# Designed miniproteins, single chains, continued (3), part 6

Each design is a single chain, and the fold is of that chain. pLDDT is the mean over its residues in the fold that is shown.

## One batch from the design tools (miniprotein)

Design m8179
Fold by ESMFold2-Fast:
Structure m8179 (fold): chain A 70 residues (1-70)
Amino acid sequence: SGALDDELMGELTKELQKIIDEQKAAGTPLAERRRKLAEKLREFLEKAKKIPDVSQSLLDIIETMLETYS
């Protein structure tokens, strides 16, 4: 459902923003920030695949984001 998609995307966005903020504070190079974001996206995609009634559209969005950072 749209409510589940919104909830999961909200969770993912918060996790990615946390990584961005932490890496900026640490002065981490762009390549290392991208690697950390890709790791989180892979973890989240695997977690999302295990959720009942998760939409294929949400999984496709996460996969596209992962391709951008990989």
Scores: mean pLDDT 82

Design m8180
Fold by ESMFold2-Fast:
Structure m8180 (fold): chain A 62 residues (1-62)
Amino acid sequence: SEEIERLWEELLRTSMEIIKAAVDAVVARKLGDEEKEKEYRERIDRLAEESDRLDAELQALR
């Protein structure tokens, strides 16, 4: 289904953004940049919520 393929593509993109933000958060922590670490952690939380929403939509189509 085209709808399932689109949701999978969005889910994969969101997952890649979470991984990137997680790496950035680890780097910020090692550099002692508490402000940047907090910013990336907050971004991860928002992306995780979006990922959960997309996964729920994908499950509803199966």
Scores: mean pLDDT 86

Design m8181
Fold by ESMFold2-Fast:
Structure m8181 (fold): chain A 82 residues (1-82)
Amino acid sequence: MRYNISILTKKEDRDDVIKLVEELAKELGLEILDLSTMDTTVNGEELTVITVTVDASKEQVEKFAEKLSSSPLVLGVNVEEV
């Protein structure tokens, strides 16, 4: 199944969160099909949304999202089946 995982982080933490995404994907055996970033500003805070497309089981994606959400650099995670 394909999933889009949207990760919200501070713009300054973007590269560290991308590295975390790659390390966790490798650990859990997930293949990243696509990774994109979009910078935004909310209430004067510079933020980045990182969107990762993966082909994985629901259980793998749930574990991946849980591990991402456990990082202090990650402000939010949303998972959508595509």
Scores: mean pLDDT 86

Design m8182
Fold by ESMFold2-Fast:
Structure m8182 (fold): chain A 91 residues (1-91)
Amino acid sequence: MIPKIPVEEALRRSAELLREAAEYARQGDVSKAASLTSAAMLILSMADLPEEVRKRVLEKVRQADDYLSQGDYEKAAETLEELAEELERLA
């Protein structure tokens, strides 16, 4: 059973990882961007997030992954940064 962490802490930690993922995405380091995004998702999964927030996170991560697979690194980075800003505002 995954231990629950405070929502505010999960939001702050995941936002930091998503900002780092955005930096690597902009550099074209798809592997590092994906790894950091996965780490952020794991942290968020350990918190009792509202369903609306969970759906928004999944939507934005999917959009970023789509951009990375298309080689649109700038849009991928912008999507990850936008998600990080949204999570920081909720924290």
Scores: mean pLDDT 84

Design m8183
Fold by ESMFold2-Fast:
Structure m8183 (fold): chain A 86 residues (1-86)
Amino acid sequence: MKREIAQTISAIGIIGAAALLDLPDEREQEWLKEVTKRVLKLLEQEKIDAALEEVNRALERARKEGASPVAIAYLEQVKALLEKLK
């Protein structure tokens, strides 16, 4: 695994853990954990474009369904980290 990808995985883990502490809804917490797990699996396979597509789909869904500002901010931070890996 490239060092930049490993650092991005670590950063996503830290940011995700912080976001989950601020989320009051169990269903939104489980959904974000599932999205994060899929993104991290794709990054471990060095499939950066596929990971970015997963985050873009999650952001579109979050905005349409009125997800918490914390969830949206987390997904936007993950997107920015992934775009730096291109």
Scores: mean pLDDT 83

Design m8184
Fold by ESMFold2-Fast:
Structure m8184 (fold): chain A 79 residues (1-79)
Amino acid sequence: SAEELRELLALVHLLAVESGLLVAERIPRSKKELQLKEIEAIIRDAEDLIKENPEDEELIKRAEEIIKRAEKLREEVEA
């Protein structure tokens, strides 16, 4: 159905944001400025995902978890 396709596309977008976080985690600490910029981009992308899907409670919770993990990584990198 059209609704199933919409949900699948939103899931693909969510997985792309999760993949971006995995890439950010692999940036060497010698490049802290680059790592922080990538982390900030992931947080922004996850916030956009929430904005685009305001009624998808499961997707919102997963995107919020990505934001929490990215924020924790930012804290560790800045320490």
Scores: mean pLDDT 85

Design m8185
Fold by ESMFold2-Fast:
Structure m8185 (fold): chain A 103 residues (1-103)
Amino acid sequence: MIKLEVSAPSKVKGNSTLNVKVKISNTEKGKDYELSVFAYDSKSGKLIASSESKDIKGGSSDELEFSLSNLEKNKEYEIRAVLRDKESGKIVAESEPIKVKVE
């Protein structure tokens, strides 16, 4: 089973960049994947922001950094990492969400 672990500061100042680290393990050798990070409003569940996508080659453990910008002050976000198979475009793994408060 592919595992995605997300880490970020639990609290950031508004107008600051949120730096998100994603650890990836148990990817299948010989497959290519695409990894992105998404910020959802904790109250509405609405997608608010997404990172750029990064290419992942299967069969290795990887740790990658992503940046999320333009998060609104006085809001709480759920941050999730999503891994897609590049050939099919289908989601193959999602992380547990983490909560980040913007003040």
Scores: mean pLDDT 85

Design m8186
Fold by ESMFold2-Fast:
Structure m8186 (fold): chain A 98 residues (1-98)
Amino acid sequence: SDIIEELEKLIKEGEELYEKSTDPIVKRLAGRAIDLGKKALEAVKNGKISDEQAQQVITLLRRAIKALKEAEKSTDVVKKVGLALRALGDLLDAESLL
């Protein structure tokens, strides 16, 4: 299904960010995104969540990973922290759906 393919893609993007990141906060949050993506994938495969819930998790996870990629590239500490906090918020919201 498209949902499974999108979750697998987001898990891979998180794993690449985790492996390549030199920022300890970005690395930690990327690890959390990977764990969340894997939980969401298991929940979808086991029929524990609806396609609508899965799509909400995908949207939040995609936003979190995007914010973390921007944080990794930023040389501005304030901007980096703000992006990391935004990612954390999206990850917490996604975890609440699982």
Scores: mean pLDDT 89

Design m8187
Fold by ESMFold2-Fast:
Structure m8187 (fold): chain A 88 residues (1-88)
Amino acid sequence: MKKEKNIEEAIKALEDGVKKAQELVSPEKQPLVKEYGDKAIEAVKKGDSKAFAEALSNLLKVLRDNPEAAQVADESGVKAARLLKEAK
């Protein structure tokens, strides 16, 4: 249905952004990026805006030392948040 397409697009945007952020960080940070990225994706699947915001905030905190990775994660998060809002 039409609302489900926006959620699927939001999940794709987050999956791509998290994958790109993982490639831009050191191996030591990759598990944390994946963990918080997965939490953000699960929150989007549940429509839980607060859990999504917390997961994204924690992800950006981990990426603070990597501005390129932080920018990719932030852009993907903003796109996903907009798509999630439009699904409502």
Scores: mean pLDDT 80

Design m8188
Fold by ESMFold2-Fast:
Structure m8188 (fold): chain A 79 residues (1-79)
Amino acid sequence: AEKEIREAMRRAQEHARSLAPVVGEEEAERVRRELEAAAEEMIKKAPEIGEEEAAELAKRAAERAIAELEKLAAAKLAE
């Protein structure tokens, strides 16, 4: 579960970095740090809610963060 959580967050962080040229390096780094914090939170909760549930919640959190960053990128490109 920890490995799955970290892998999902790593992929999301790589995606956030790929958007840095559009959204700015500071905004991409902020999202990357949010993803790291979410991973640590889910890892801490895994013993309480189950490893598989924690991994799924982490994956959903990563998807939401990236979707918001993609919306920001789209808005900047539409200017």
Scores: mean pLDDT 78

Design m8189
Fold by ESMFold2-Fast:
Structure m8189 (fold): chain A 83 residues (1-83)
Amino acid sequence: NKTKLEELAEELAKNPSKQYQFVEALITNPDPEVRKILFDAFLKTENIELDPEEKEAFEQKIISSPSPSERLKILQELIKKYS
């Protein structure tokens, strides 16, 4: 959903180093292992530090979520909580 990606981009615009294109790649990739790798890179790029238990929980949500829209909501939750 373009509107939801625009909302995320607007949230990330509070920090101009954050990349909309990277988020789109993360949520649309069909391979759960690739999504996990991109998610780990996303946390580093956004400088989001998670406790090991929280990191595992969010990784599982990104791996198991069936749609890009649901994965986007997970990323929005992370950004709102840690940004």
Scores: mean pLDDT 70

Design m8190
Fold by ESMFold2-Fast:
Order: C-alpha cells, then structure tokens, then sequence
Structure m8190 (fold): chain A 71 residues (1-71)
C-alpha cells in the first residue's frame, strides 16, 4: 500500500503532537534530499520508514505512524 504526504504528516502529527503542515514540509524536503522518488507523490511503507528515520523519529514513533496509516 502507498501513502500520500498528507496522510503521513497527519499520522506523524497524531503520534508526535507536531504541526501536520510543518511535518508535511519536512517530509517532502527529506524525501528530495534522500533522492526518494515516486510515480504519484505516494510513498511505500519502506520509504516512509526511511524518511521518518532521517527526520529523527525513533523506531517506536515510526512503528506507531505506520500502524496509524494502516488503520
């Protein structure tokens, strides 16, 4: 399954309490910096995990975000 930047940012906001707009911008910037490209501005679970880790999310926070996205 693939997830939009908006869905990822909203899930990450619910886990961390951070502003979803700020997270959307940060996620987009990190994806570009890491050279992670997608054919529709949608990201796989593996790509989400990699980008969130680059943003300083803990493994526990990343797992919580992914669980939220699957719900």
Amino acid sequence: MKFSIREIAEAASEVTGRDPVVLEIAFTAAAIDMGIETSGNEYTEEQVREILRALGFSDEEIDAVLERLRA
Scores: mean pLDDT 80

Design m8191
Fold by ESMFold2-Fast:
Structure m8191 (fold): chain A 81 residues (1-81)
Amino acid sequence: SEAERRAQSRAALDASFREDIAGALAVAEEERKAGKLSKEEIELLDKMKAAYEAGDLDTAVGYYLKLVLERAFKRREQELK
């Protein structure tokens, strides 16, 4: 049915984002252990992890995007120096 197809499509999308967030969390936790994260990045990581563990995927995606943007800007600043 159309309702079943919509539910399946949403579940597939949520599963894809969950996988992306899990991968990003694994990378960020390794960077945390290596002492490579700033205080701001650690705060974003903790909020992202809490949202992910709570099953709040929309909030987790929001923090993921903020963390990715923060990391990208810091890498760019280091490369331009």
Scores: mean pLDDT 78

Design m8192
Fold by ESMFold2-Fast:
Structure m8192 (fold): chain A 87 residues (1-87)
Amino acid sequence: MEREKVLEEFEKRLEEIERKIREGADVEEIIEELKELVKEFLEASKTIEFSQEDITRFIGRVLRVIGLIIDRELEEERRKKEEELEE
């Protein structure tokens, strides 16, 4: 089924982004990749009839990835501030 295969591809790409975050990839690069993924989902929605559940699930997955980016940025900022105070 075309819709399920496309959703599976987006899920795999989100998993790859999560792995890159864990491996310490550049945040700007990750944000651009995530932005492009969202754009591709919107473009696919013009051809593929996604259900409200499909859309909600995709949004939830994207929000989880954003949460990981925020956590990593907050930890990096805290580390820099601690180093600045200890110097």
Scores: mean pLDDT 79

Design m8193
Fold by ESMFold2-Fast:
Structure m8193 (fold): chain A 87 residues (1-87)
Amino acid sequence: MTPEEIRELVREHLPSLLELVKKLAEAVEKGEEMTERGKKMAEIYKEKGAIAALRYALAEETGDKSLLGLRTEEEIEEALVELALKE
């Protein structure tokens, strides 16, 4: 798969990932999600929005704290492309 194909897939799927973060936050409020990570992500979503919550989830999964500095959807998109291209 080419880097351009990966970038297109990330662009197409980013809105779905943001929606998934929103649904996870709603599941925490309903008591359906009980993990500490899920609860923290829901707290961040409530205070700072879906981009900040997704950024937190990516930083936790990868161990890369630099991801916490990302501020825009475009910066998250590029970070996801780089992660997908890493062999």
Scores: mean pLDDT 71

Design m8194
Fold by ESMFold2-Fast:
Structure m8194 (fold): chain A 87 residues (1-87)
Amino acid sequence: NVDIEELNEKIKEIIENTKDIEELIKKIEEVLKEYLSDEPELRYGLLARLYIKLANEGFNKELAIKKALEYAEKAGLPKEEVDELLK
C-alpha cells in the first residue's frame, strides 16, 4: 500500500528544493514512478494535477495544458474538472 501522506511530503520537498522546472518535473515523475509503479491511474492523476498547477503558475502554459490533458485522460479524470482547474 502506498503512503499518500509520505508521497505528498516528498513532492513538497522536491518543489521547495528544485529551482529548475525541467529538473523539478523529472524528479516528481521519478518519485511518482517509484511510489506508484503498481498504481498507474493514481500516478497519472497526480501528474495531471502537477501540470495544471504549472500551467496556472505560468510555466510554458501550452505544453503544461497539453500534458495535463494527456495524463488526466489516462487517469480517467473528467475533462470538465480539468477545465475548471485551469482557470
Scores: mean pLDDT 74

Design m8195
Fold by ESMFold2-Fast:
Structure m8195 (fold): chain A 55 residues (1-55)
Amino acid sequence: NLEKLRELIRKLIHELGVTQEQLDKIYEEMKKNIKTNSVEDVVKFLQKILEKLEA
């Protein structure tokens, strides 16, 4: 689900407090990965990052 991925990225940026430029770069990298891999794999990867940020 692309929408889930988008929300995960948005949350990660907000928690990290990254700049708009960094935000765009992260988004581009995730988008590129979707083309080569499944969306599910990317979502799981971002979930792990978010969980570590919360911990």
Scores: mean pLDDT 64

Design m8196
Fold by ESMFold2-Fast:
Structure m8196 (fold): chain A 66 residues (1-66)
Amino acid sequence: MTLEEAIEALKKTKNPPEEAIQHLDEAVKHREEAEKSAREGNLEAAIQHYQRALEHVEKALELLKK
């Protein structure tokens, strides 16, 4: 599941839980930090931020399953 798929699921949900919105917001921020770290050549930080983004996407999708 991609971040884009999670965002589309959120857009199609009526009255999404606040926690799901919060997790997707955090996933976007970590995705942006991962891309920034990769551009700077800090691959370790990039991987850590990608992992954090995926954790938040998974949590958001669990909350959107209803």
Scores: mean pLDDT 80

Design m8197
Fold by ESMFold2-Fast:
Structure m8197 (fold): chain A 66 residues (1-66)
Amino acid sequence: ASLEELVEVARLGGIPEPTAEKIARTVYENKDTIASLTARDVSELSGVPERTVERVFGLLKQLALE
């Protein structure tokens, strides 16, 4: 998936911008290791609260793995 697709999916998952962009960008930049990352890891890398990341993390992770 492209960065733009990840941002769109995060927004459709109910995350407003610019927060959706922060989560999606972090997932995109780390997609080679995303299988081993947790929502907490993405929270720490993006600066977005873990609970917010958890709302869309499963979908974004699946798309990043393709």
Scores: mean pLDDT 83

Design m8198
Fold by ESMFold2-Fast:
Structure m8198 (fold): chain A 73 residues (1-73)
Amino acid sequence: SHIKELLEELKKIPFEDLVNYLSENLKADKADELVAKAIDLGMETDENGALLILIELIYGEEAMKEAAEILKK
């Protein structure tokens, strides 16, 4: 799927750069909401949570759910 290919590309981004991008592009309230959503979707690592939040920001909720299934294995 397109989301699987995107995840492979996005995994190449250093985690610190990804976190910095998200902190600059999300208000605190929205960031808290998306972190809770990533946890509810089964993300157990900060790295996978950040990738999932980035996918939601770019492609929306349906893509986030598909990405969560891929990242959970």
Scores: mean pLDDT 80

Design m8199
Fold by ESMFold2-Fast:
Structure m8199 (fold): chain A 68 residues (1-68)
Amino acid sequence: MRREKARELGRLFVQDPEKARELGEKIFGKEAADAIRAGAIVAQHDVDVYVLDPEQRELVEAGREGAR
């Protein structure tokens, strides 16, 4: 459930970044929303993002999957 919401947010960052930022920070908090956004950016652009804590890595991966 939480991972599915993170994937949907990653997709929303691609479609409407402004709305995604506002909703993401409200639902997940700024740090988690930033991790999901980083995943979406990696999926759209060939940008390296270093692996963080397992929890943050999961959010980055979910955001990347959503933005595919």
Scores: mean pLDDT 71

Design m8200
Fold by ESMFold2-Fast:
Structure m8200 (fold): chain A 115 residues (1-115)
Amino acid sequence: SELREEARKLIDEIKELINKMKDLEVVRKVGEMLLEMIREVAKSSKDPKLKLQLEILEGLFRIQLAVGKDLEGVKEALITTLDRFKTMLPDMSDEELQIAIEGLKEILKYLKENV
């Protein structure tokens, strides 16, 4: 799927930019945007297994963002969450992929404006 390849490419570019970030508030904002994107994909999902996996990922990531105290910890949480989300792409419908791509594009735009 062309949509899966686009989503994968966006995730990889976002990960590279996150590694360059030096501002804790910028990476926390990216975390909030990523959390909302995962939530919207989960809401749209008609596959009960994928929906549950996305809801678990959302919950764990929300906790990690709330307890994250330093830049390195928040970056690690972001990268780990993006990697886990990336493994779920093959199970996503075109509708779910379009929602993911839209959210990932917004995250990428925000990161490019804050590098």
Scores: mean pLDDT 89

Design m8201
Fold by ESMFold2-Fast:
Structure m8201 (fold): chain A 82 residues (1-82)
Amino acid sequence: MEDEVIDKLVETLEKEFGKEVAELFRESYEALRAGDYDRAIELHRKMLELLKEKGYITDEQAEELHRRFEAEVRRRKAELEA
C-alpha cells in the first residue's frame, strides 16, 4: 500500500518536474527506508537544487523544505537511538 503511494508520487513528480527530480525523490526515500539518513538528506538537497534551477521553487522555499526534511530525519534517528 505505501509502495503504491510512492510509485504514484514518483509518476506525478516525473510528469510535473521531470525524470531527474522523480529519480532523486525515489532514491532519497529508499535511502531513508534503509536508514541511510546522510544519503537521504544529500539526495533531498540535490532534488531541491534541481527544482530551483528549473524555476519551480525559490531559494526560500527550498531552504524551508530542506529544513523540514532534515528535522524529520533527525527526529526519526533520535527515536531509534532512544
Scores: mean pLDDT 78

Design m8202
Fold by ESMFold2-Fast:
Structure m8202 (fold): chain A 120 residues (1-120)
Amino acid sequence: AQELVDAIKQGKVIEALKLLLEMLENKPTPEEIDALRQALIDAFPQYAAEIAAVPDHKLFLFVVQLIAFTLGIIDPEAYEALLGPLLKLERVAQSLTEYDPEKLIEPVKEILEVAEKYLK
């Protein structure tokens, strides 16, 4: 959890997406989700209330949106290319009635492929 948040904070978009994908593929425990939430609050205190209010099944959507926002600062053209994969991820996350991280793997892979194409 902390490695992912540190990568986001440092603007390491590709590393952050790879760490997120690894976390999703290993099916994070409730304790690991709580650790991720706390690490995000500690790193981004300006968003603490929003992060605390996000349900578990939408926490990864928030993480991806934060990574995408960072990419938009570094490379606006790459960010525009991410809008399609981000919309897919948002629709999957909105359709979840319970926490199911496996449903997010494919959308996150699509975002990573776009990011790797535009970032060196």
Scores: mean pLDDT 77

Design m8203
Fold by ESMFold2-Fast:
Structure m8203 (fold): chain A 64 residues (1-64)
Amino acid sequence: MKLKLTDQEKEQLQNAIKNYFREKYPDLPDEEIEKIAKEIAETLVNTPLSRAGEELQRLLKEKL
């Protein structure tokens, strides 16, 4: 099962992730934050809803 998100909802998710990384890791370049946010958002929309939180935590540990 996959999340059925609109393009607008995907963009909102990606922006929320970018804001989180900018606040927690202010020394990261914007280009790197954009890349990480896009990858996390794409992974979450392809992950079952029941596992989305665990997958997000795994990606955060892997990328940072």
Scores: mean pLDDT 69

Design m8204
Fold by ESMFold2-Fast:
Structure m8204 (fold): chain A 75 residues (1-75)
Amino acid sequence: SRVAELVKRMEEAARRNDLKEVEDIAYELAVLEAFDEIDRLAARSSPEVQLAIHRGVALALMERSVDRLARRALS
């Protein structure tokens, strides 16, 4: 599945401390609402990787919130 592929990519990115790639993958996982997988990845990660995960998730949730507000304003 796409979620399983993203989890493997995040494990590789985290291993090489590629914080930007971790952030981007966390964003994609959050868009797919794979929050259980995000939580498991964050729990076993370094503080720097955890922060990158949280940033990606926050961006996805922020964009969802802005999109919802825009739809309401245009209704």
Scores: mean pLDDT 84

Design m8205
Fold by ESMFold2-Fast:
Structure m8205 (fold): chain A 79 residues (1-79)
Amino acid sequence: MLRKLTVTAPTEEAAKRLRERVAEIAEKFGVKIERFEGTTLYVLVDDSLPVTRLTAFELEVVAAAIEVGASVSVEEVEP
C-alpha cells in the first residue's frame, strides 16, 4: 500500500519554509516528495519502509508542519 501525506500551509511563506524542511526530512529517511502545489505538499510513502522508519518520518513531518502552522492529513492510497 502507498500512504499519502497532504500538508497544507496557511501562507505561501509558510509553504516555502515547510517545503525546505520536509525536503531535508525526506532525504534523511529516503522518502520521495510527490508534488508541491501552491501551499500544499504531497508525499507518497511506500509501506515497504520498516514501520519504525515510517512512524519516525511521519512524526518529523507533523512536527515541521506544527512549526509553520500547517495541517496534515494521512490517507492510504490504492497502488
Scores: mean pLDDT 77

Design m8206
Fold by ESMFold2-Fast:
Structure m8206 (fold): chain A 69 residues (1-69)
Amino acid sequence: DLRLEIEQALHERLGVMGGTPVRVSDAASVLGEKFGIDPEELERRLRERYGTDYVTIGQAAEVAVELLK
């Protein structure tokens, strides 16, 4: 449930279609505002895990769920 809510929030706020990569900074900003995640920590963890400035919505949601635990 939480993962689907996070993915839906990213789809709605960023206006992207399912497979389109999103900027790590944009994903972190959206999830920080909506779910109270530290956007700097989320952005750092996404860059550490995926080694890129762009991630899929699924990748962003996976790390965000870990930070919300």
Scores: mean pLDDT 81

Design m8207
Fold by ESMFold2-Fast:
Structure m8207 (fold): chain A 77 residues (1-77)
Amino acid sequence: SASLQKEIAAVALDVMRANPAVPADVLAQLEAAVAAGDWDRFMELLAATLRSLPQAERDALLRELQARVAAVVARAS
């Protein structure tokens, strides 16, 4: 649903905002993609940003994103 997608995107943005290595401009682009309903663009930008980080930081962020998204999905079920 659109509500679930918005909640997942909000959680993903929250996780990305917590990492000081993520530039504000990238966060603005992610928010614009969500506002446009362009989920493919959102995921592409998210993946590109994660790929730009060192392996250890990328792995830690991926684990946090997976945990937070899983919690949202579980609550929506």
Scores: mean pLDDT 80

Design m8208
Fold by ESMFold2-Fast:
Formats: sequence, C-alpha cells, structure tokens
Structure m8208 (fold): chain A 95 residues (1-95)
Amino acid sequence: MTPSLEEVLKRIEELAREIERLALRVAELYPTLSPEAQKEVEKLMKEVLELAKRAGELLAETLRTGDLEKALEALELLEEILRKVREALEIAEKS
C-alpha cells in the first residue's frame, strides 16, 4: 500500500549508502582500466551526476514541504542511479 514519508526517506538513505559504497569501488578500479573502459565508465558517471543533482533538488523540496510525491520521485531517481553505478562497476570488474 502507500508508504509513509518516513519509510520513503529511510529507503532513500539506504539507497544513497549503497550507491556511495559501489561508486567508491568504481573509483578505486578506474585507474586500472583500459582507455575504452574508462570512457564507458566516465559516460555512466556523468549521467549519474545529472540524476543526483535532480534527486537532491527533489529531496530538498521534500524536506521543505513534506510532499510524498516528490520523495517518491527522488526514490525512483536514486534507483536509476543505483542501476547505472552497478553497470559502471560491472564494466570496471570485467576490464
């Protein structure tokens, strides 16, 4: 059913921690990659930065207004960020 704002914010915090953990691992592996793999990872991480900016704006608005719909939109963006960071990690580990 419909989650509470507190439940959504907790899920956002959990996803943000997982994204940070995976992104740090990508950063650690990045210098060891081929130039082609570095280019692919850089493209994904640029997309992640754009999505993170939008998610941050939505989260700031949520904290100001208590708008559950804005929180849910931020959660969806964080899930997309997680998918892209996982793809970047897969490229990094395969190279």
Scores: mean pLDDT 87

Design m8209
Fold by ESMFold2-Fast:
Structure m8209 (fold): chain A 68 residues (1-68)
Amino acid sequence: GKSTLSPDEQKRLEELQRNATVKSTAERIKKLYEFFGLKISDKEAERLARDLLAGKPVGPLVSLVPGR
């Protein structure tokens, strides 16, 4: 909900929301690897998801992203 929270509490809430997004992104990465005929562990997929969400490219092909 939308309530008044201290900055510290807000940071914790944002981190929890981030973790949910990482999980969803990791699932997409696993599907990509399966489509390519490769196997990837949950840990590997999460690392790639975290890199992508931190603004780092995932894989050599996705390095270049248009500013749009």
Scores: mean pLDDT 67

Design m8210
Fold by ESMFold2-Fast:
Structure m8210 (fold): chain A 78 residues (1-78)
Amino acid sequence: SMAEREKAFEEAVAKAEKMVEKYSGGKKPKKEITKDGDETKAVLTAGDDVKATVTATPEKVEATVTAGDKRWYSVTLV
């Protein structure tokens, strides 16, 4: 449902925010959220080399965190 997708997206964004803070040495992330139809995207950045992207679609919530050479990825089917 849309409500379950929104909850999964919010949980993924919260987790990504904590990861960005951890990998950036505790810097507060800048968070930008955009909505376009059934797609919601969050971009979180801290410093020059730590970035997270969370994308929610009708089928999945996908999250990627990059910090220098390190990459983390998760997908949740909804």
Scores: mean pLDDT 81

Design m8211
Fold by ESMFold2-Fast:
Structure m8211 (fold): chain A 95 residues (1-95)
Amino acid sequence: MMKVKVEIRIEHLSEDTVRVTVTITYEDGTVEVHEFVLPKELAEKILREAGELTAAEFGIPLEQSEEESVFSEEEKEELTYEFAKRFIELAKKAL
């Protein structure tokens, strides 16, 4: 498993525009920061699509069950990293 820390921040710049900041910190201390200014509806669509693609790749829904999550922090880091990478790719294509 790859040990990475991912942080996603969403800021409302106006009623129709958001800034999404994705920060990825790797084990070697390398930090990647990606910032996107997107229409709110487009940002919501991309976030949803990235989540669906990530869930499909791992064969598990990100929000499978309300009752229980048996995932370790390490497994959650892998899921979050793939989600972040897919979001970045989709956002770059949408701009």
Scores: mean pLDDT 69

Design m8212
Fold by ESMFold2-Fast:
Structure m8212 (fold): chain A 98 residues (1-98)
Amino acid sequence: MEVYTKLSQLENEIFNTPDKKKVEELYKEYQELYKKALEIEEKTREERIEELAKKYQKEYKLPEEKARELAEVVLFATRGLEEAAKSFVEMVAERKLK
């Protein structure tokens, strides 16, 4: 949660600053933090699936098996959106650093 909030803040700063040196500094921090976020996701993946599965069982009255399947699909979709966001940030940073 904290890491994702910081990534979002760095994205906004990269998009809004005209200072080339500041963009370079922010982008390096973004890359380092993004790698850390991926490590956390890998280590906590099973716990996150279990948490979402329990939520979906209660909220949608799904059997455990179906709730777990839904949780896995949601996490895969979220990962895809995160990768797209990273690619967009890279494009904006590269354009500003030319």
Scores: mean pLDDT 79

Design m8213
Fold by ESMFold2-Fast:
Structure m8213 (fold): chain A 67 residues (1-67)
Amino acid sequence: MEERDIKPELKRKEAEEKFKELLKELKEKGADKKLIEEIESLEDPWEGYLMAKGVLEGIEKKKEKEK
């Protein structure tokens, strides 16, 4: 096991897990199915996480106004 490499791998793994959780939350919040599929198709979990987070924030703001 390489000390130097282990921390970047752990960070990437955390991003992948957060990305999966955000995708579930987007589906529960009623995000567009096509948009979710496009986000899920991203190869980089960090980019997917950032995009999913942005969409979720947009939905939350809209939900406060629409409700």
Scores: mean pLDDT 68

